Designed miniproteins, single chains, continued (5). Designs and how they scored, part 35

Each design is a single chain, and the fold is of that chain. pLDDT is the mean over its residues in the fold that is shown.

## One batch from the design tools (miniprotein)

Design m17187
Fold by ESMFold2-Fast:
Structure m17187 (fold): chain A 78 residues (1-78)
Amino acid sequence: GKGVLRLVDSDGTVIELEVTTDVAARIGAILRAIGELLDKYGLGAEIKLPKDILDAAEEAAESGEPVEVEVEVTPPAG
C-alpha cells in the first residue's frame, strides 16, 4: 500500500509526501533517531517533533492512512 505524510510547519506551510508503507516506516524511525540525537546535542530546540506524531506516523504507515506531522522550523536569517 501507499501512505501520505503531511508536514505542517509553524508558518502553516503544508508539505505532502506520497510514500510506500515501508518507506514511511523507515522515515519515522529515522526522524525519531534524529530527534534524540538533536536533543542530546542541544540542536533539538530548533526542531520539535512530538512523540505522539511519530507513533501515529508508524501506525499510519502500517495501515496506509495519511499522517499529520507538525514541525517547528526557524528560517535562517538572510
Scores: mean pLDDT 55

Design m17188
Fold by ESMFold2-Fast:
Structure m17188 (fold): chain A 72 residues (1-72)
Amino acid sequence: MEEVLKELLEELRKTAEELGLSEEEIEHYAKSFRQLFESLKAAGFSEEQIRTFLTALIKWEREEIEKEKKEK
């Protein structure tokens, strides 16, 4: 379980760094992401289900940040 979270957090951190987010922003996203992971775990989702969902969420967050940055 924790290995999945670590892998996903590394991917999220790398993506955020590539998007030019500050260290403070990256830590904020990582905290929110970990909170969501714990919520899904508490709801009874399996490791594979959590991984699939959070991977899709990272992709969606990337697109949203790119869109907002493009508008500014």
Scores: mean pLDDT 76

Design m17189
Fold by ESMFold2-Fast:
Structure m17189 (fold): chain A 104 residues (1-104)
Amino acid sequence: PTVTTATATASAPPQPAKAGDVFQTGATASAEGAPVSVSWEATNPGFELTESPVQHLQVGRRNVASRTATLTAKESGVIASVKATGTALGPSPVKVSVTQPVLI
C-alpha cells in the first residue's frame, strides 16, 4: 500500500572518458508513511563505485532519501550502467530501481 518512487540522475563526463576519470551521480527515493533508503550498484564493470552517506529529508507528507555516488572509470570508451534502488522500509518493504546508462 506504500507508494515509493525512485529517481536517478547522471552527469556524463566528456566523451570518450579515459581510465581514471571521475564523476558524480545522484539518486532520490521517496515514500509516504514509511522510512526510505537508497543504495547504488554498478550493473556493468566499466567503473568503480563509491557511495556517499545517505541523506534523509521530509518533504511534505513524504519521507525522502538522497544518495550520491562517485564513479571512477576503469577503462576508456566503455558504456557502463549504474542502478539506484529505493527501498520503503516496513513489514512489507517495497523496492523500486532505476538504471542509468553512462558512457565512460
Scores: mean pLDDT 66

Design m17190
Fold by ESMFold2-Fast:
Structure m17190 (fold): chain A 96 residues (1-96)
Amino acid sequence: MKEELIELLERLAEILRRIAEETGDEGAARMAEDVEALIEYLKETELSEEELRDVLEGLARAARSLLQWGKENNLSQELIEGVAEVARRVEELLAR
């Protein structure tokens, strides 16, 4: 669970950095920094399964919001598909 969550957060941070580079959006850059800080926190902190599930639920909401924003702001199809894949994998982990 924790390792898979970190992998998904690393993928999301990569996508957010690419969004910031392609669009110049300061919000995307700040969100990438927040995600990177969360990854470091998770690597150094022992969380319960309940706490990890709460983080996954937060990530699912963030990914869905980002997907909607990306479609409305003409984000590249590759980046839209990347966000959608993160959302899908998070929902799969939450269902297990």
Scores: mean pLDDT 82

Design m17191
Fold by ESMFold2-Fast:
Structure m17191 (fold): chain A 80 residues (1-80)
Amino acid sequence: MKKELEEAEKKIEEMLELVERAKKEGKSAREFVKEVYEKEGMEFDPNLETDISLDELEEQLEKQRELVKKQLKALEEKEK
């Protein structure tokens, strides 16, 4: 579990870097998300994430990163 959370944190940080790059390149959030889904071998549902901005996606990733960090810290404290 702990290693999976550490791997998730790393993945989220990589995604945040990709979002920052997409913002600099002027890509749309939908185009960026579709490309990520295709690279991960997932089917993109165009109805699932309508009108998401890159700023909103970044905010969601930041929230997920904080949750993962909080869970990792809790596990470290519980594992003594």
Scores: mean pLDDT 70

Design m17192
Fold by ESMFold2-Fast:
Structure m17192 (fold): chain A 65 residues (1-65)
Amino acid sequence: MEELKKNIEEVKKLAESIPGTEKVEAEDNTVTVYLKSLSPEDAQAAKRVVDKAKELGITFQVVVS
């Protein structure tokens, strides 16, 4: 469905904008961001992505290395 694909891409782009992002993976309705560390700035950016993902029905996961 076009809406799901659009929502995945929106969440993925937001996750890629997190300053500490090492990589972003998307599979089915799940977007996973990998961070090297979690600074206050990274935490604030990640929270915005979490909130957006919830609105769009996308599962968002954060992994800190």
Scores: mean pLDDT 79

Design m17193
Fold by ESMFold2-Fast:
Structure m17193 (fold): chain A 70 residues (1-70)
Amino acid sequence: GAAARAEAERYAAEGARLARQGRLDEAITKFREALALDPRYELARINLARLLEDAGRREEAQAVLDEYRP
């Protein structure tokens, strides 16, 4: 619902801020929390996959993309 999406967007914003600070593992955690609240939040899924690749966690990045693919 709208409330879950709004909360997911707040987690995604915090994740983006942490990523800009180079705190990749914390940023990844925040984007995972956003997707737990709204699994259809495509922008959060894409950002999570990019951060996982940046962190060298390529297998996890692929799993995230595959999990939300129709």
Scores: mean pLDDT 82

Design m17194
Fold by ESMFold2-Fast:
Structure m17194 (fold): chain A 88 residues (1-88)
Amino acid sequence: SKEQQIDQLMQQVLALLKQFDTASKNGDAEAARQAVAQLQALVEQLKAYEDTLEGDIALAMAQIALSVAQLSLDNLEVKNPQLAKELA
């Protein structure tokens, strides 16, 4: 079902956020950048489900997560690991 496909994509989003958190804790900007790039690809995949309320909510949540991760990555590069950790 569409609900199962959305759930699977959201599980992947959560896994990438955990990878980003680990990279941020280790100060690994390259690994954090790769996680952000993969998260961006998942956001594009979620757009296929924007015709449903569940898809719209999932897409909005994933877009917010991506924006927070991007901001955190920028701050990690400026040597602010605390902000990166809190926003990931």
Scores: mean pLDDT 80

Design m17195
Fold by ESMFold2-Fast:
Structure m17195 (fold): chain A 80 residues (1-80)
Amino acid sequence: SRIEATKEQLKAGIRQSIARAEEFLKKNPDLPEKLKERLREAIAEAEAAIADPNATPRELALAEASVSVVLMAAEIEARV
């Protein structure tokens, strides 16, 4: 269905964002612990959203956005 296709596409996007966040953590071990914790928390929430068969497209989109926003903030902090 259209909804199922949208959910699969969102889950794929979330998996890509998780992979990027995990790679960023691996390459930036000297990040402040607070930022590492926030990023790991965002990853865990996104993984929980993917694992929930009842997750709505909106919930999946919000989970993806959350990982992306936290990763962006961590990338900015890593540069300064």
Scores: mean pLDDT 85

Design m17196
Fold by ESMFold2-Fast:
Structure m17196 (fold): chain A 57 residues (1-57)
Amino acid sequence: SAAEKEKQQKELEELKRRLTEESNADIFANWASMSPQEQVAWAKEQAARIKEELEKL
C-alpha cells in the first residue's frame, strides 16, 4: 500500500507536468490522426486523469 501510494503520487506529478505542456492544438492534431479505437481509449484515459486530479483536491 505504501509503495502503491508513492507510485500514484509520482504518476500525478508526471500527469501535472504533461498537462501543463500539452496544448489543445497538440491534443487535437494527435486525436485526428488516431483510429476510432485509439480515440475511445484516449478519451477514457483523459477522463481517468481528470478524475484522479479532482480526487487530489
Scores: mean pLDDT 69

Design m17197
Fold by ESMFold2-Fast:
Structure m17197 (fold): chain A 60 residues (1-60)
Amino acid sequence: MYEIKLSPEQVERLKAELEETRKIIAEMEANLDETDPIQQVVLNLLKIIEETLEWFIEKA
């Protein structure tokens, strides 16, 4: 129920990191080779990071 309370500065940093992560995902999707399984794995990991950052921001 009580989690570590994020400061306003930490929330702003997470929002900035989320925006950068979304930008990287968009750039990777634009250049993604569907026959390269490593690129697909990296893209999936970035999407997990995006979802995790969104979760922390919502809990702040």
Scores: mean pLDDT 77

Design m17198
Fold by ESMFold2-Fast:
Structure m17198 (fold): chain A 85 residues (1-85)
Amino acid sequence: KKEEKEKLLEEIQKKVAELIDLIDKLLGNDEKKKEEFRKYLDEKGEELSKLAQELFETEDEEEREKLKKEIDELFKEIKDYIKKI
């Protein structure tokens, strides 16, 4: 079970790395857009942290799959927001 949680953490870390790469490519040296994104990330970071905690605490496979989807949707929302900036 700890191994499963470690794999989920690796998946989350990979998605975070993808977002960082996307930010670098799309925002570059635009400090104003980076500041707007930082404020957005503060809000979404809290939501992500809550979902990640629930994911690691849950013993139910169905609930785990729902939380993974919510995390995926949150990453997609963040990615779409970055692209709109």
Scores: mean pLDDT 73

Design m17199
Fold by ESMFold2-Fast:
Structure m17199 (fold): chain A 68 residues (1-68)
Amino acid sequence: SDAEQQQRADQMIDALIARLQELAEQNPELREELEELIARLQASRTKSPKERWKTIQEVVDRLDELSA
């Protein structure tokens, strides 16, 4: 259901923001990039569940790129 998709998206956004905040504190070289990703996730909270999941995927993809 849409409510279940919204709940899962919100939980993932919260978890990613917490992780990004920790990484930004521990890695000053990536702080600006990680803060930008946090801002994207926060902005997605007012969007549809589909758009939130798209933003989540884009942030995850970017983290994978930064870890390579």
Scores: mean pLDDT 83

Design m17200
Fold by ESMFold2-Fast:
Structure m17200 (fold): chain A 61 residues (1-61)
Amino acid sequence: MTPEERLRALLAGLPDLKEGETFYDYLKRINPDLTDEQLERLAAQLGVSLETLRKAKISDL
């Protein structure tokens, strides 16, 4: 499974994810105190970049 496939599976399973919302926007909505540095670390753990989180939408699945 590629990092992109893992991210897609994760997005499909998220509770309360709004249509057209990116994973970045979702994470900022549920925890507005999250910094871009913290999100970059999360992206790295998923094997993707912070830019990928900003572009990843459920509608693009």
Scores: mean pLDDT 72

Design m17201
Fold by ESMFold2-Fast:
Structure m17201 (fold): chain A 70 residues (1-70)
Amino acid sequence: TPFGTYVPDDAVRRVHELLVEAQRAALTDLERARELAQRAADVFREAGVPAEAEVSVRDGVPEATLLVGP
């Protein structure tokens, strides 16, 4: 469990915007959704936060998420 984990507000907002765009793209193009989710992970990595992008389909709905860890 990481202590003192700080994620800059700007990085959080940018990641959220990219994940929203990825979710929209997933309705028509899953490859595009994966690219956008990967960009979101890259934003966190540039901010010093380890992150991995994941795009999955749950209950018929495509979902873009990030796994954040030390």
Scores: mean pLDDT 73

Design m17202
Fold by ESMFold2-Fast:
Structure m17202 (fold): chain A 84 residues (1-84)
Amino acid sequence: MSLGEAKSLAAMAFSSDLKELTEAAIAAFEKGLEDPNATEEDLRRLAEEELRKAEERGVKASEEEKEAAIEMVVRYGMKLLEKL
């Protein structure tokens, strides 16, 4: 899965705010992916941190939407790690 595919899926499945959340989390993961041994737990923590920062900026999302965004980041990250 590419970043473009993840953004397209977010746009199709999520509200505009949650799409921006998912994009920010993926971008943060890509910036932070300097360790090829990063685990699923590391990816989940990065996604949760970006969601927290977005909530501080006023983005509103349900718990189900947040979990979906986290799962998308984790799946994307696992695909990137597979390429390394």
Scores: mean pLDDT 65

Design m17203
Fold by ESMFold2-Fast:
Structure m17203 (fold): chain A 86 residues (1-86)
Amino acid sequence: NIKDSLKNELLSSDNLLSSKNKEIIQQNLQEISSQLKNLGETYYAEEIEKAIKEEDYETAFKIALSYVYHLIEPNETILNLLKSLV
């Protein structure tokens, strides 16, 4: 199970538990989308961007997590964030 602490690490380098920092959440999700585009994962990137435009950050985060679980080759940035929490 992915805990809320992992969610906060993937969405922001700041503590989201005490702050509704919508701007940081949006920026971090945009960065994930940009990284996915660079990896050729255009479908996941576009779905994340769509969710961001709809202000559905929970759905955008879940899409990013779905990509990580279906990862054939390591995404170093995402895996390093996950490793830092284990």
Scores: mean pLDDT 61

Design m17204
Fold by ESMFold2-Fast:
Structure m17204 (fold): chain A 80 residues (1-80)
Amino acid sequence: MGSESSRVRTIEGIAQQGAQDGKSVREIVDQALKVASDSSISVESAERGASRMYKILVEAGHDEEEARRGAQRVVDSARS
């Protein structure tokens, strides 16, 4: 089963843990970017991870626009 599913789950887990720990969107995004960069993640998997991260951050009460910009940075890193 796809190794990329574990990477999407790792990004999701970073967002969940970061939100629980009261981390800023920037700190959570920077941690997710390290995972995406280290693994040469596909754009499709980065989009799925970013979408899950965005939902978690908004549900946790973070600013919607800041969460959206952060999610886009994760996707853009996979395109580089």
Scores: mean pLDDT 79

Design m17205
Fold by ESMFold2-Fast:
Structure m17205 (fold): chain A 97 residues (1-97)
Amino acid sequence: EKQKKLDELKKKMATFARIAIEGAELISKNEDVEKGKTLLAIAQGAARYIAEEAKDDPELVSLANRLAKAAQEGINDPSKAPEVAEEARRILEELEK
């Protein structure tokens, strides 16, 4: 059902937002930059997939596009990792409303 599909996509978005937070924190703390970038790449790919699948929910599409953009910016510029973590936390908060 449409509602059940959207609920599952929201759960996936929460999971990948948390993965993006973990990746960004590894980069920003200089603990494991390679792993951090890998986690951001995973979150970016998943967010793009969710945006395509969530066509009937403009808010979820918007959140997915924001997560994908933030993850890409963190991969391209590790100095932006703290901002990526903050954006992912805001997305997670919006998903829990």
Scores: mean pLDDT 86

Design m17206
Fold by ESMFold2-Fast:
Structure m17206 (fold): chain A 90 residues (1-90)
Amino acid sequence: MLGEKGIKLALEGHLKGQEAALLGEAKGSSRAALAGGVGGGLGGIGAGVAKILYSKGKEEEAYQAGQTGYKAGLQGAEEGYKLMKEEGAL
């Protein structure tokens, strides 16, 4: 179902953002940890919103919320890895 796909996407973004945040912390990069953490947090929010919309039968809106969370999580992770590389932590 479309809404379930949205929820899964947002959770993927959440996890990728968290992975980048944890690696940033381990490498001593507060900037990378913040970028991953913000992206992962937005992914989590997106999952929550998608669940609420899905429970109301708003499949397309749930999918859109999920995609937004996914993009935020991926962008946070990508920025986190970029910052770690620029800081010589990778």
Scores: mean pLDDT 84

Design m17207
Fold by ESMFold2-Fast:
Structure m17207 (fold): chain A 66 residues (1-66)
Amino acid sequence: LTPAERVAIAAAKAALDAGMTNEQASLIAGRVARGEDPLEAALKAGATPEQSQKIADAVEAERARL
């Protein structure tokens, strides 16, 4: 897996864990894979600020492992 793929997977998992749909998780993962800010990507997909922060934290944690 590329770094971008690993980060996108982390975003999708965090979105699902936050209670978002598979559809929303896929949208967020795609936006993050394209280099969008994970917090903004989540908010645009309909996440609450709390869900968005959880997703952003998961993405940054995954980036720190790369």
Scores: mean pLDDT 83

Design m17208
Fold by ESMFold2-Fast:
Structure m17208 (fold): chain A 100 residues (1-100)
Amino acid sequence: SSELLELAERAGLLLIGARSAVDQGNLAAAIEYLERAREVVEEMLRLSEDPEVRRLLEKILELIEQAIEAARAGNTAEALRLLDEAIKLVQEVIRRLKEL
């Protein structure tokens, strides 16, 4: 659980970085943060055995992929909405991992 918690905290920081980049109009930087966050979430899915954590991670991965598409399209409002949802779900993963 400590390795998963460290990865979850890393994913959260990367998503916050992506959101900040979108707020600043730097969509290229936002995409780089999102791609790095995707790699971390994919690693967490490989390591995680808890069904609820896996469900949350799969939803986070979907939101990250949609946020990358929105950012590539220049849709900053949609990218921010998707990032806020992904950040909230990462916080739920962190909370659950602390209870395990």
Scores: mean pLDDT 91

Design m17209
Fold by ESMFold2-Fast:
Structure m17209 (fold): chain A 61 residues (1-61)
Amino acid sequence: MEEAERERKAFEEAVKAIQEGVKNGLPRDELLEKAREIAKKVSPGTREAILDLAEQAAKAL
């Protein structure tokens, strides 16, 4: 239970950080680095989802 809740919160945090970074014009490399920092604290599956989302957002810039 606690692990699933932690992963969900981390994913939500990553989504917010990516959206806010894009909105504020954060450089692509800094946006990807923020996503990696959040991703290293979660399971491999959630990590892959966060990194994929960050890469897609970075490509849209």
Scores: mean pLDDT 76

Design m17210
Fold by ESMFold2-Fast:
Structure m17210 (fold): chain A 78 residues (1-78)
Amino acid sequence: EPLWEELVRRGRAHPDELAAASDPEVLEEATREERPRIDRMVAEGDTSGARVARLLAERLLERGDEPGAALVLAAGRR
């Protein structure tokens, strides 16, 4: 949550994206798409899903994939 709020505050994520991510159907679809990638990272040695999600989101943000970062954070919270 704090990381997502920071993105909105810095103008790197739009409030409308938060509203879309809050839709259960849209969030489930997006989480399903990202889940295999997160599961692979956990299987490679990180037993903390939240830590893996945060690291992955940070990398995606550095590459300008803000929607991808949001999906990964949402998956890590679920």
Scores: mean pLDDT 54

Design m17211
Fold by ESMFold2-Fast:
Structure m17211 (fold): chain A 81 residues (1-81)
Amino acid sequence: SEEERRARLEAFRASVERELKMLQDYHDKLKAFYDRAIKLAKERGDEERVKNIEKAKQKHDALFQETVARLEARLAEEESR
């Protein structure tokens, strides 16, 4: 029924919104952690460690963006039908 489709879509949307909120909160915390670690490594003059932490931060950012895009695509697909 139309009511069943609407209820399912609403539940799915709410689930995706909760996951996106959790992902954003986790991403913000990890970004702050990496930024503090980079600052500490710079203060110690450890250029190689700075480079390694920046690379780890970039990998995390890429995974975050990919996960967000995947969840948004799934939501858009459900909303279209």
Scores: mean pLDDT 87

Design m17212
Fold by ESMFold2-Fast:
Structure m17212 (fold): chain A 94 residues (1-94)
Amino acid sequence: MSPEEVGRETLADVRALLDYLKKEHPEDTETIAIVEEAARRMAAALEAGDYEGMLAVLEEMVERLEAIRDPSNPFQRWVVALLRHLAEELRRAL
């Protein structure tokens, strides 16, 4: 797949995660805010053709979520694992 195609799919997956969080975990406002900001920045980078910038935003989002992560919360661990997987897929496409 091209970097553009992987970038589009990665942004779509991040947006799907954001929609899921708002529906199923609306109380996790801090996680929602981090993912929403990252989705906006990734969309801007994608429009600019800046796939390395998209990856940087995705990696920054993972670091921010790790900093607030409750290690006893299996859902927060799953979110971080999913985003790390997306970052590895995007990195392989670059």
Scores: mean pLDDT 84

Design m17213
Fold by ESMFold2-Fast:
Structure m17213 (fold): chain A 94 residues (1-94)
Amino acid sequence: SRIVESLARFFAADLASSKIPGEVVEALILYQKGEISAEEAMERIKLYVPPVFLLFASPKDILEAIKEALKDAERSQFEDDTPQSLFDEFKSLL
């Protein structure tokens, strides 16, 4: 999807200015495993997503874009409090 690709470029650029919150990682893991809906995952991470994106992209598109942006992220780009086990699980689901 062109929308997913464009949003992924935005999130990849945004990650250069901040650490990836553990809450975002956890929500993506639960969503990827089918344990929560796209809507529930979006509610958990809404503080990290510009509200304007919800005017033209679905929760699923936004989550897929964040996942694509984080695909090549290194351990050092995650918040220091993120457990190694959570990081390893996240990378295994990409």
Scores: mean pLDDT 79

Design m17214
Fold by ESMFold2-Fast:
Structure m17214 (fold): chain A 58 residues (1-58)
Amino acid sequence: MTEYERRLKEAYEQGKKSVDFGKVTPGQRGQIVDDVNKLGIDAEIVLGEGGRVRVVFK
């Protein structure tokens, strides 16, 4: 289990609306997308300035 998968799963199970991963590399963004898909979570990947990534649940 990746750190991203763990954080996504915990946040979703706790009823949080989003997870902010901050500034990530393109490779880390790819891993976050893969982990969202692997978990089957209905979510939007929001890209911010300077490579910031936030996952918004439903």
Scores: mean pLDDT 82

Design m17215
Fold by ESMFold2-Fast:
Structure m17215 (fold): chain A 75 residues (1-75)
Amino acid sequence: VEKLKQELLETAKQEQARVDALGQQTQQLQQQNQASGGKYKEQYLQAEQQLRDTTGQAETRVGELYEEYLRAKAE
């Protein structure tokens, strides 16, 4: 149970850090796109899509580990 709890916490922290990093990059690209009159629009849209996909994957992985942890804790 403690091992699963540690893996869950470590995975959640790593996934959150990745999402946060992509979020910052996406915000920076949005600001650059606005400042340049839309010159970085394609790069911004691509970064936004990657952020969305990564967030969804992170939520799924952390959710699966959390359910596994709850099952192990109940037994």
Scores: mean pLDDT 80

Design m17216
Fold by ESMFold2-Fast:
Structure m17216 (fold): chain A 85 residues (1-85)
Amino acid sequence: SLAEEAENHLNTKVGKALEEEGHLLSDEDAEEISKNITQALNKLHEGDYEGAIEYLEKAKEIAEEKGLKKTSEELDEVIEIVRKI
């Protein structure tokens, strides 16, 4: 399903990008991104796709502000997958 595809992309592609670019983040910013991704996953599991998009957009905004280009691009891909559900 598209929900499974979105969750897989979050856990693999976004996770890998954050691992590669995490050295650019303060502990506070890393925690805030992680919190928003966790909330997005919870919303996906609940079938609240609008709520998932809101948290993903918050994580993407922080990534863009901090120059995490790859993380931001992968988060945008997840948002687009969720929008198709």
Scores: mean pLDDT 88

Design m17217
Fold by ESMFold2-Fast:
Structure m17217 (fold): chain A 60 residues (1-60)
Amino acid sequence: SLEEALAAKNEGNTAYNAGDYAAAVRAYRRAAKIYGDLGADAEQAKVGRNLGIALGRLGV
């Protein structure tokens, strides 16, 4: 659901701000999958960008 996607995105943002980039990656991947399933392309793209940034912090 959209509510679950928002919760996962917020979880990712909280983890990222705490410096837990691995947790941020997991949460952003979950949010991106849910937004994708809903056809929310703009939101999926934004979360995908945040995912890429978090992966960069891990040196991947």
Scores: mean pLDDT 85

Design m17218
Fold by ESMFold2-Fast:
Structure m17218 (fold): chain A 81 residues (1-81)
Amino acid sequence: MKEKIVLAWKDSEGVPHYVAVEYENGLVVEVVKGFESTEEAKKYAEENNIPFYSEAEGSTPKEEQEKYVERLKKQIEEARK
């Protein structure tokens, strides 16, 4: 079933990523929206009742989402290279 998450992190090259993502079975369906900062991404997540994960701020997803976060991050990084 399709789910949404908002992610904020820096990749291995130091490039920041702030995105709202729709995914299914741990695979990215689409990048719904991009943001300019962690705060903008977090505000969007709160306003739309979407789970938010920020590596930079030490926030953690729910246990069920932990297994997907790393896979989603890698897919987004690969798509944006």
Scores: mean pLDDT 74

Design m17219
Fold by ESMFold2-Fast:
Structure m17219 (fold): chain A 112 residues (1-112)
Amino acid sequence: MEVVELLRKAAIEFAKALVYLSKGDREKAIEHLEKAVELMREAARLGGHPLVQEAIDEAEKALKAVRDGNVEEASREAMHAINLALEAIRELDPEAYEKAVKEIQKTIESEK
């Protein structure tokens, strides 16, 4: 399903943002958060899931927190957005959920 693929890509972009936040690279963190929001907005436009709007709201709070220099709040909000996107995937396509979880974990682990 196209919506599930957009949510999977958005969750990966949120995971990349978390990695860059942990490295102190605010510019790249903002870039990946903005990409994730665009993917989530496209998923919402295609009739995605009620949790998609909540994930967008959390991602926008994360963007504000990064710009304000509050990395800890930004990381919490970005993680919440990942969890909301994953829950939406789980409800839409349980098989895609397991793959998405593994890809997100690998994304976080590969940026050493």
Scores: mean pLDDT 83

Design m17220
Fold by ESMFold2-Fast:
Structure m17220 (fold): chain A 104 residues (1-104)
Amino acid sequence: SERQKTIRLFRATVLLSAIHFIARAVLAGGLPVDRARAEVDALLAELRQLAGTMSPEERQRLIRGIERLIADLQTLLARETDPAARAFLQQVIAGLQQLLAELR
């Protein structure tokens, strides 16, 4: 139904936004890398499960959201100098790219 479609797309947006805010929190020194990694892994697992319930059209919108998040995180990575934060961003980007490959 249109209502369920809207709810799934809203949930996808919330999950992607949560990953972005966690990444920014790590870069600001407000969240330890190990905890952030565990939280991002859980959010990626939720996105994967959510994608399994989506139509091809909804999945295309999710793909666009993931591509935008990857671009945003790559911009953060380009200006980050801390090795631990860089490694974390690279792992998050890799996880999102793996999810994209599964959705395509």
Scores: mean pLDDT 90

Design m17221
Fold by ESMFold2-Fast:
Structure m17221 (fold): chain A 61 residues (1-61)
Amino acid sequence: MSRRERLRAELLALDPSGYVTPEQAKHVLLALGFSEEEAQRIVREVEKDGLVDIDELVERV
């Protein structure tokens, strides 16, 4: 699996609706080897109304 494919799979395992919390998104990014700064930046760019769209997040990596 590519890093992007693994990211999508892990996030969907947390919430199959396709949305996760910013904290969940950041945690998975860090677990996959993203830096703290990179993970925070990506989450900030895609977060809307306290939620992160998994497809939008995956497109940023």
Scores: mean pLDDT 82

Design m17222
Fold by ESMFold2-Fast:
Structure m17222 (fold): chain A 80 residues (1-80)
Amino acid sequence: SEEDYLREEVDIWFKQAKEDFKKAKTVEEIKDILARTNIRLNYLYNKAKELGFDDLANYIVKKRRELEEEAWKKIEEMKK
């Protein structure tokens, strides 16, 4: 289904962001990864909302929050 396809895209970008965070060497790189991933996830969020996939839209909001938390946790670890 289209909902399943969009969900797979969310999971791919989320997984890619986590792998990119592991390879990031600077705070700037982490912030750039977060910003670019948020643009992609926001696009998918808007598509989910347009199509009435409210559960998927809520899932994307949760994934964006998780990415934000992981990014800032890694930034704090890099400052120590």
Scores: mean pLDDT 88

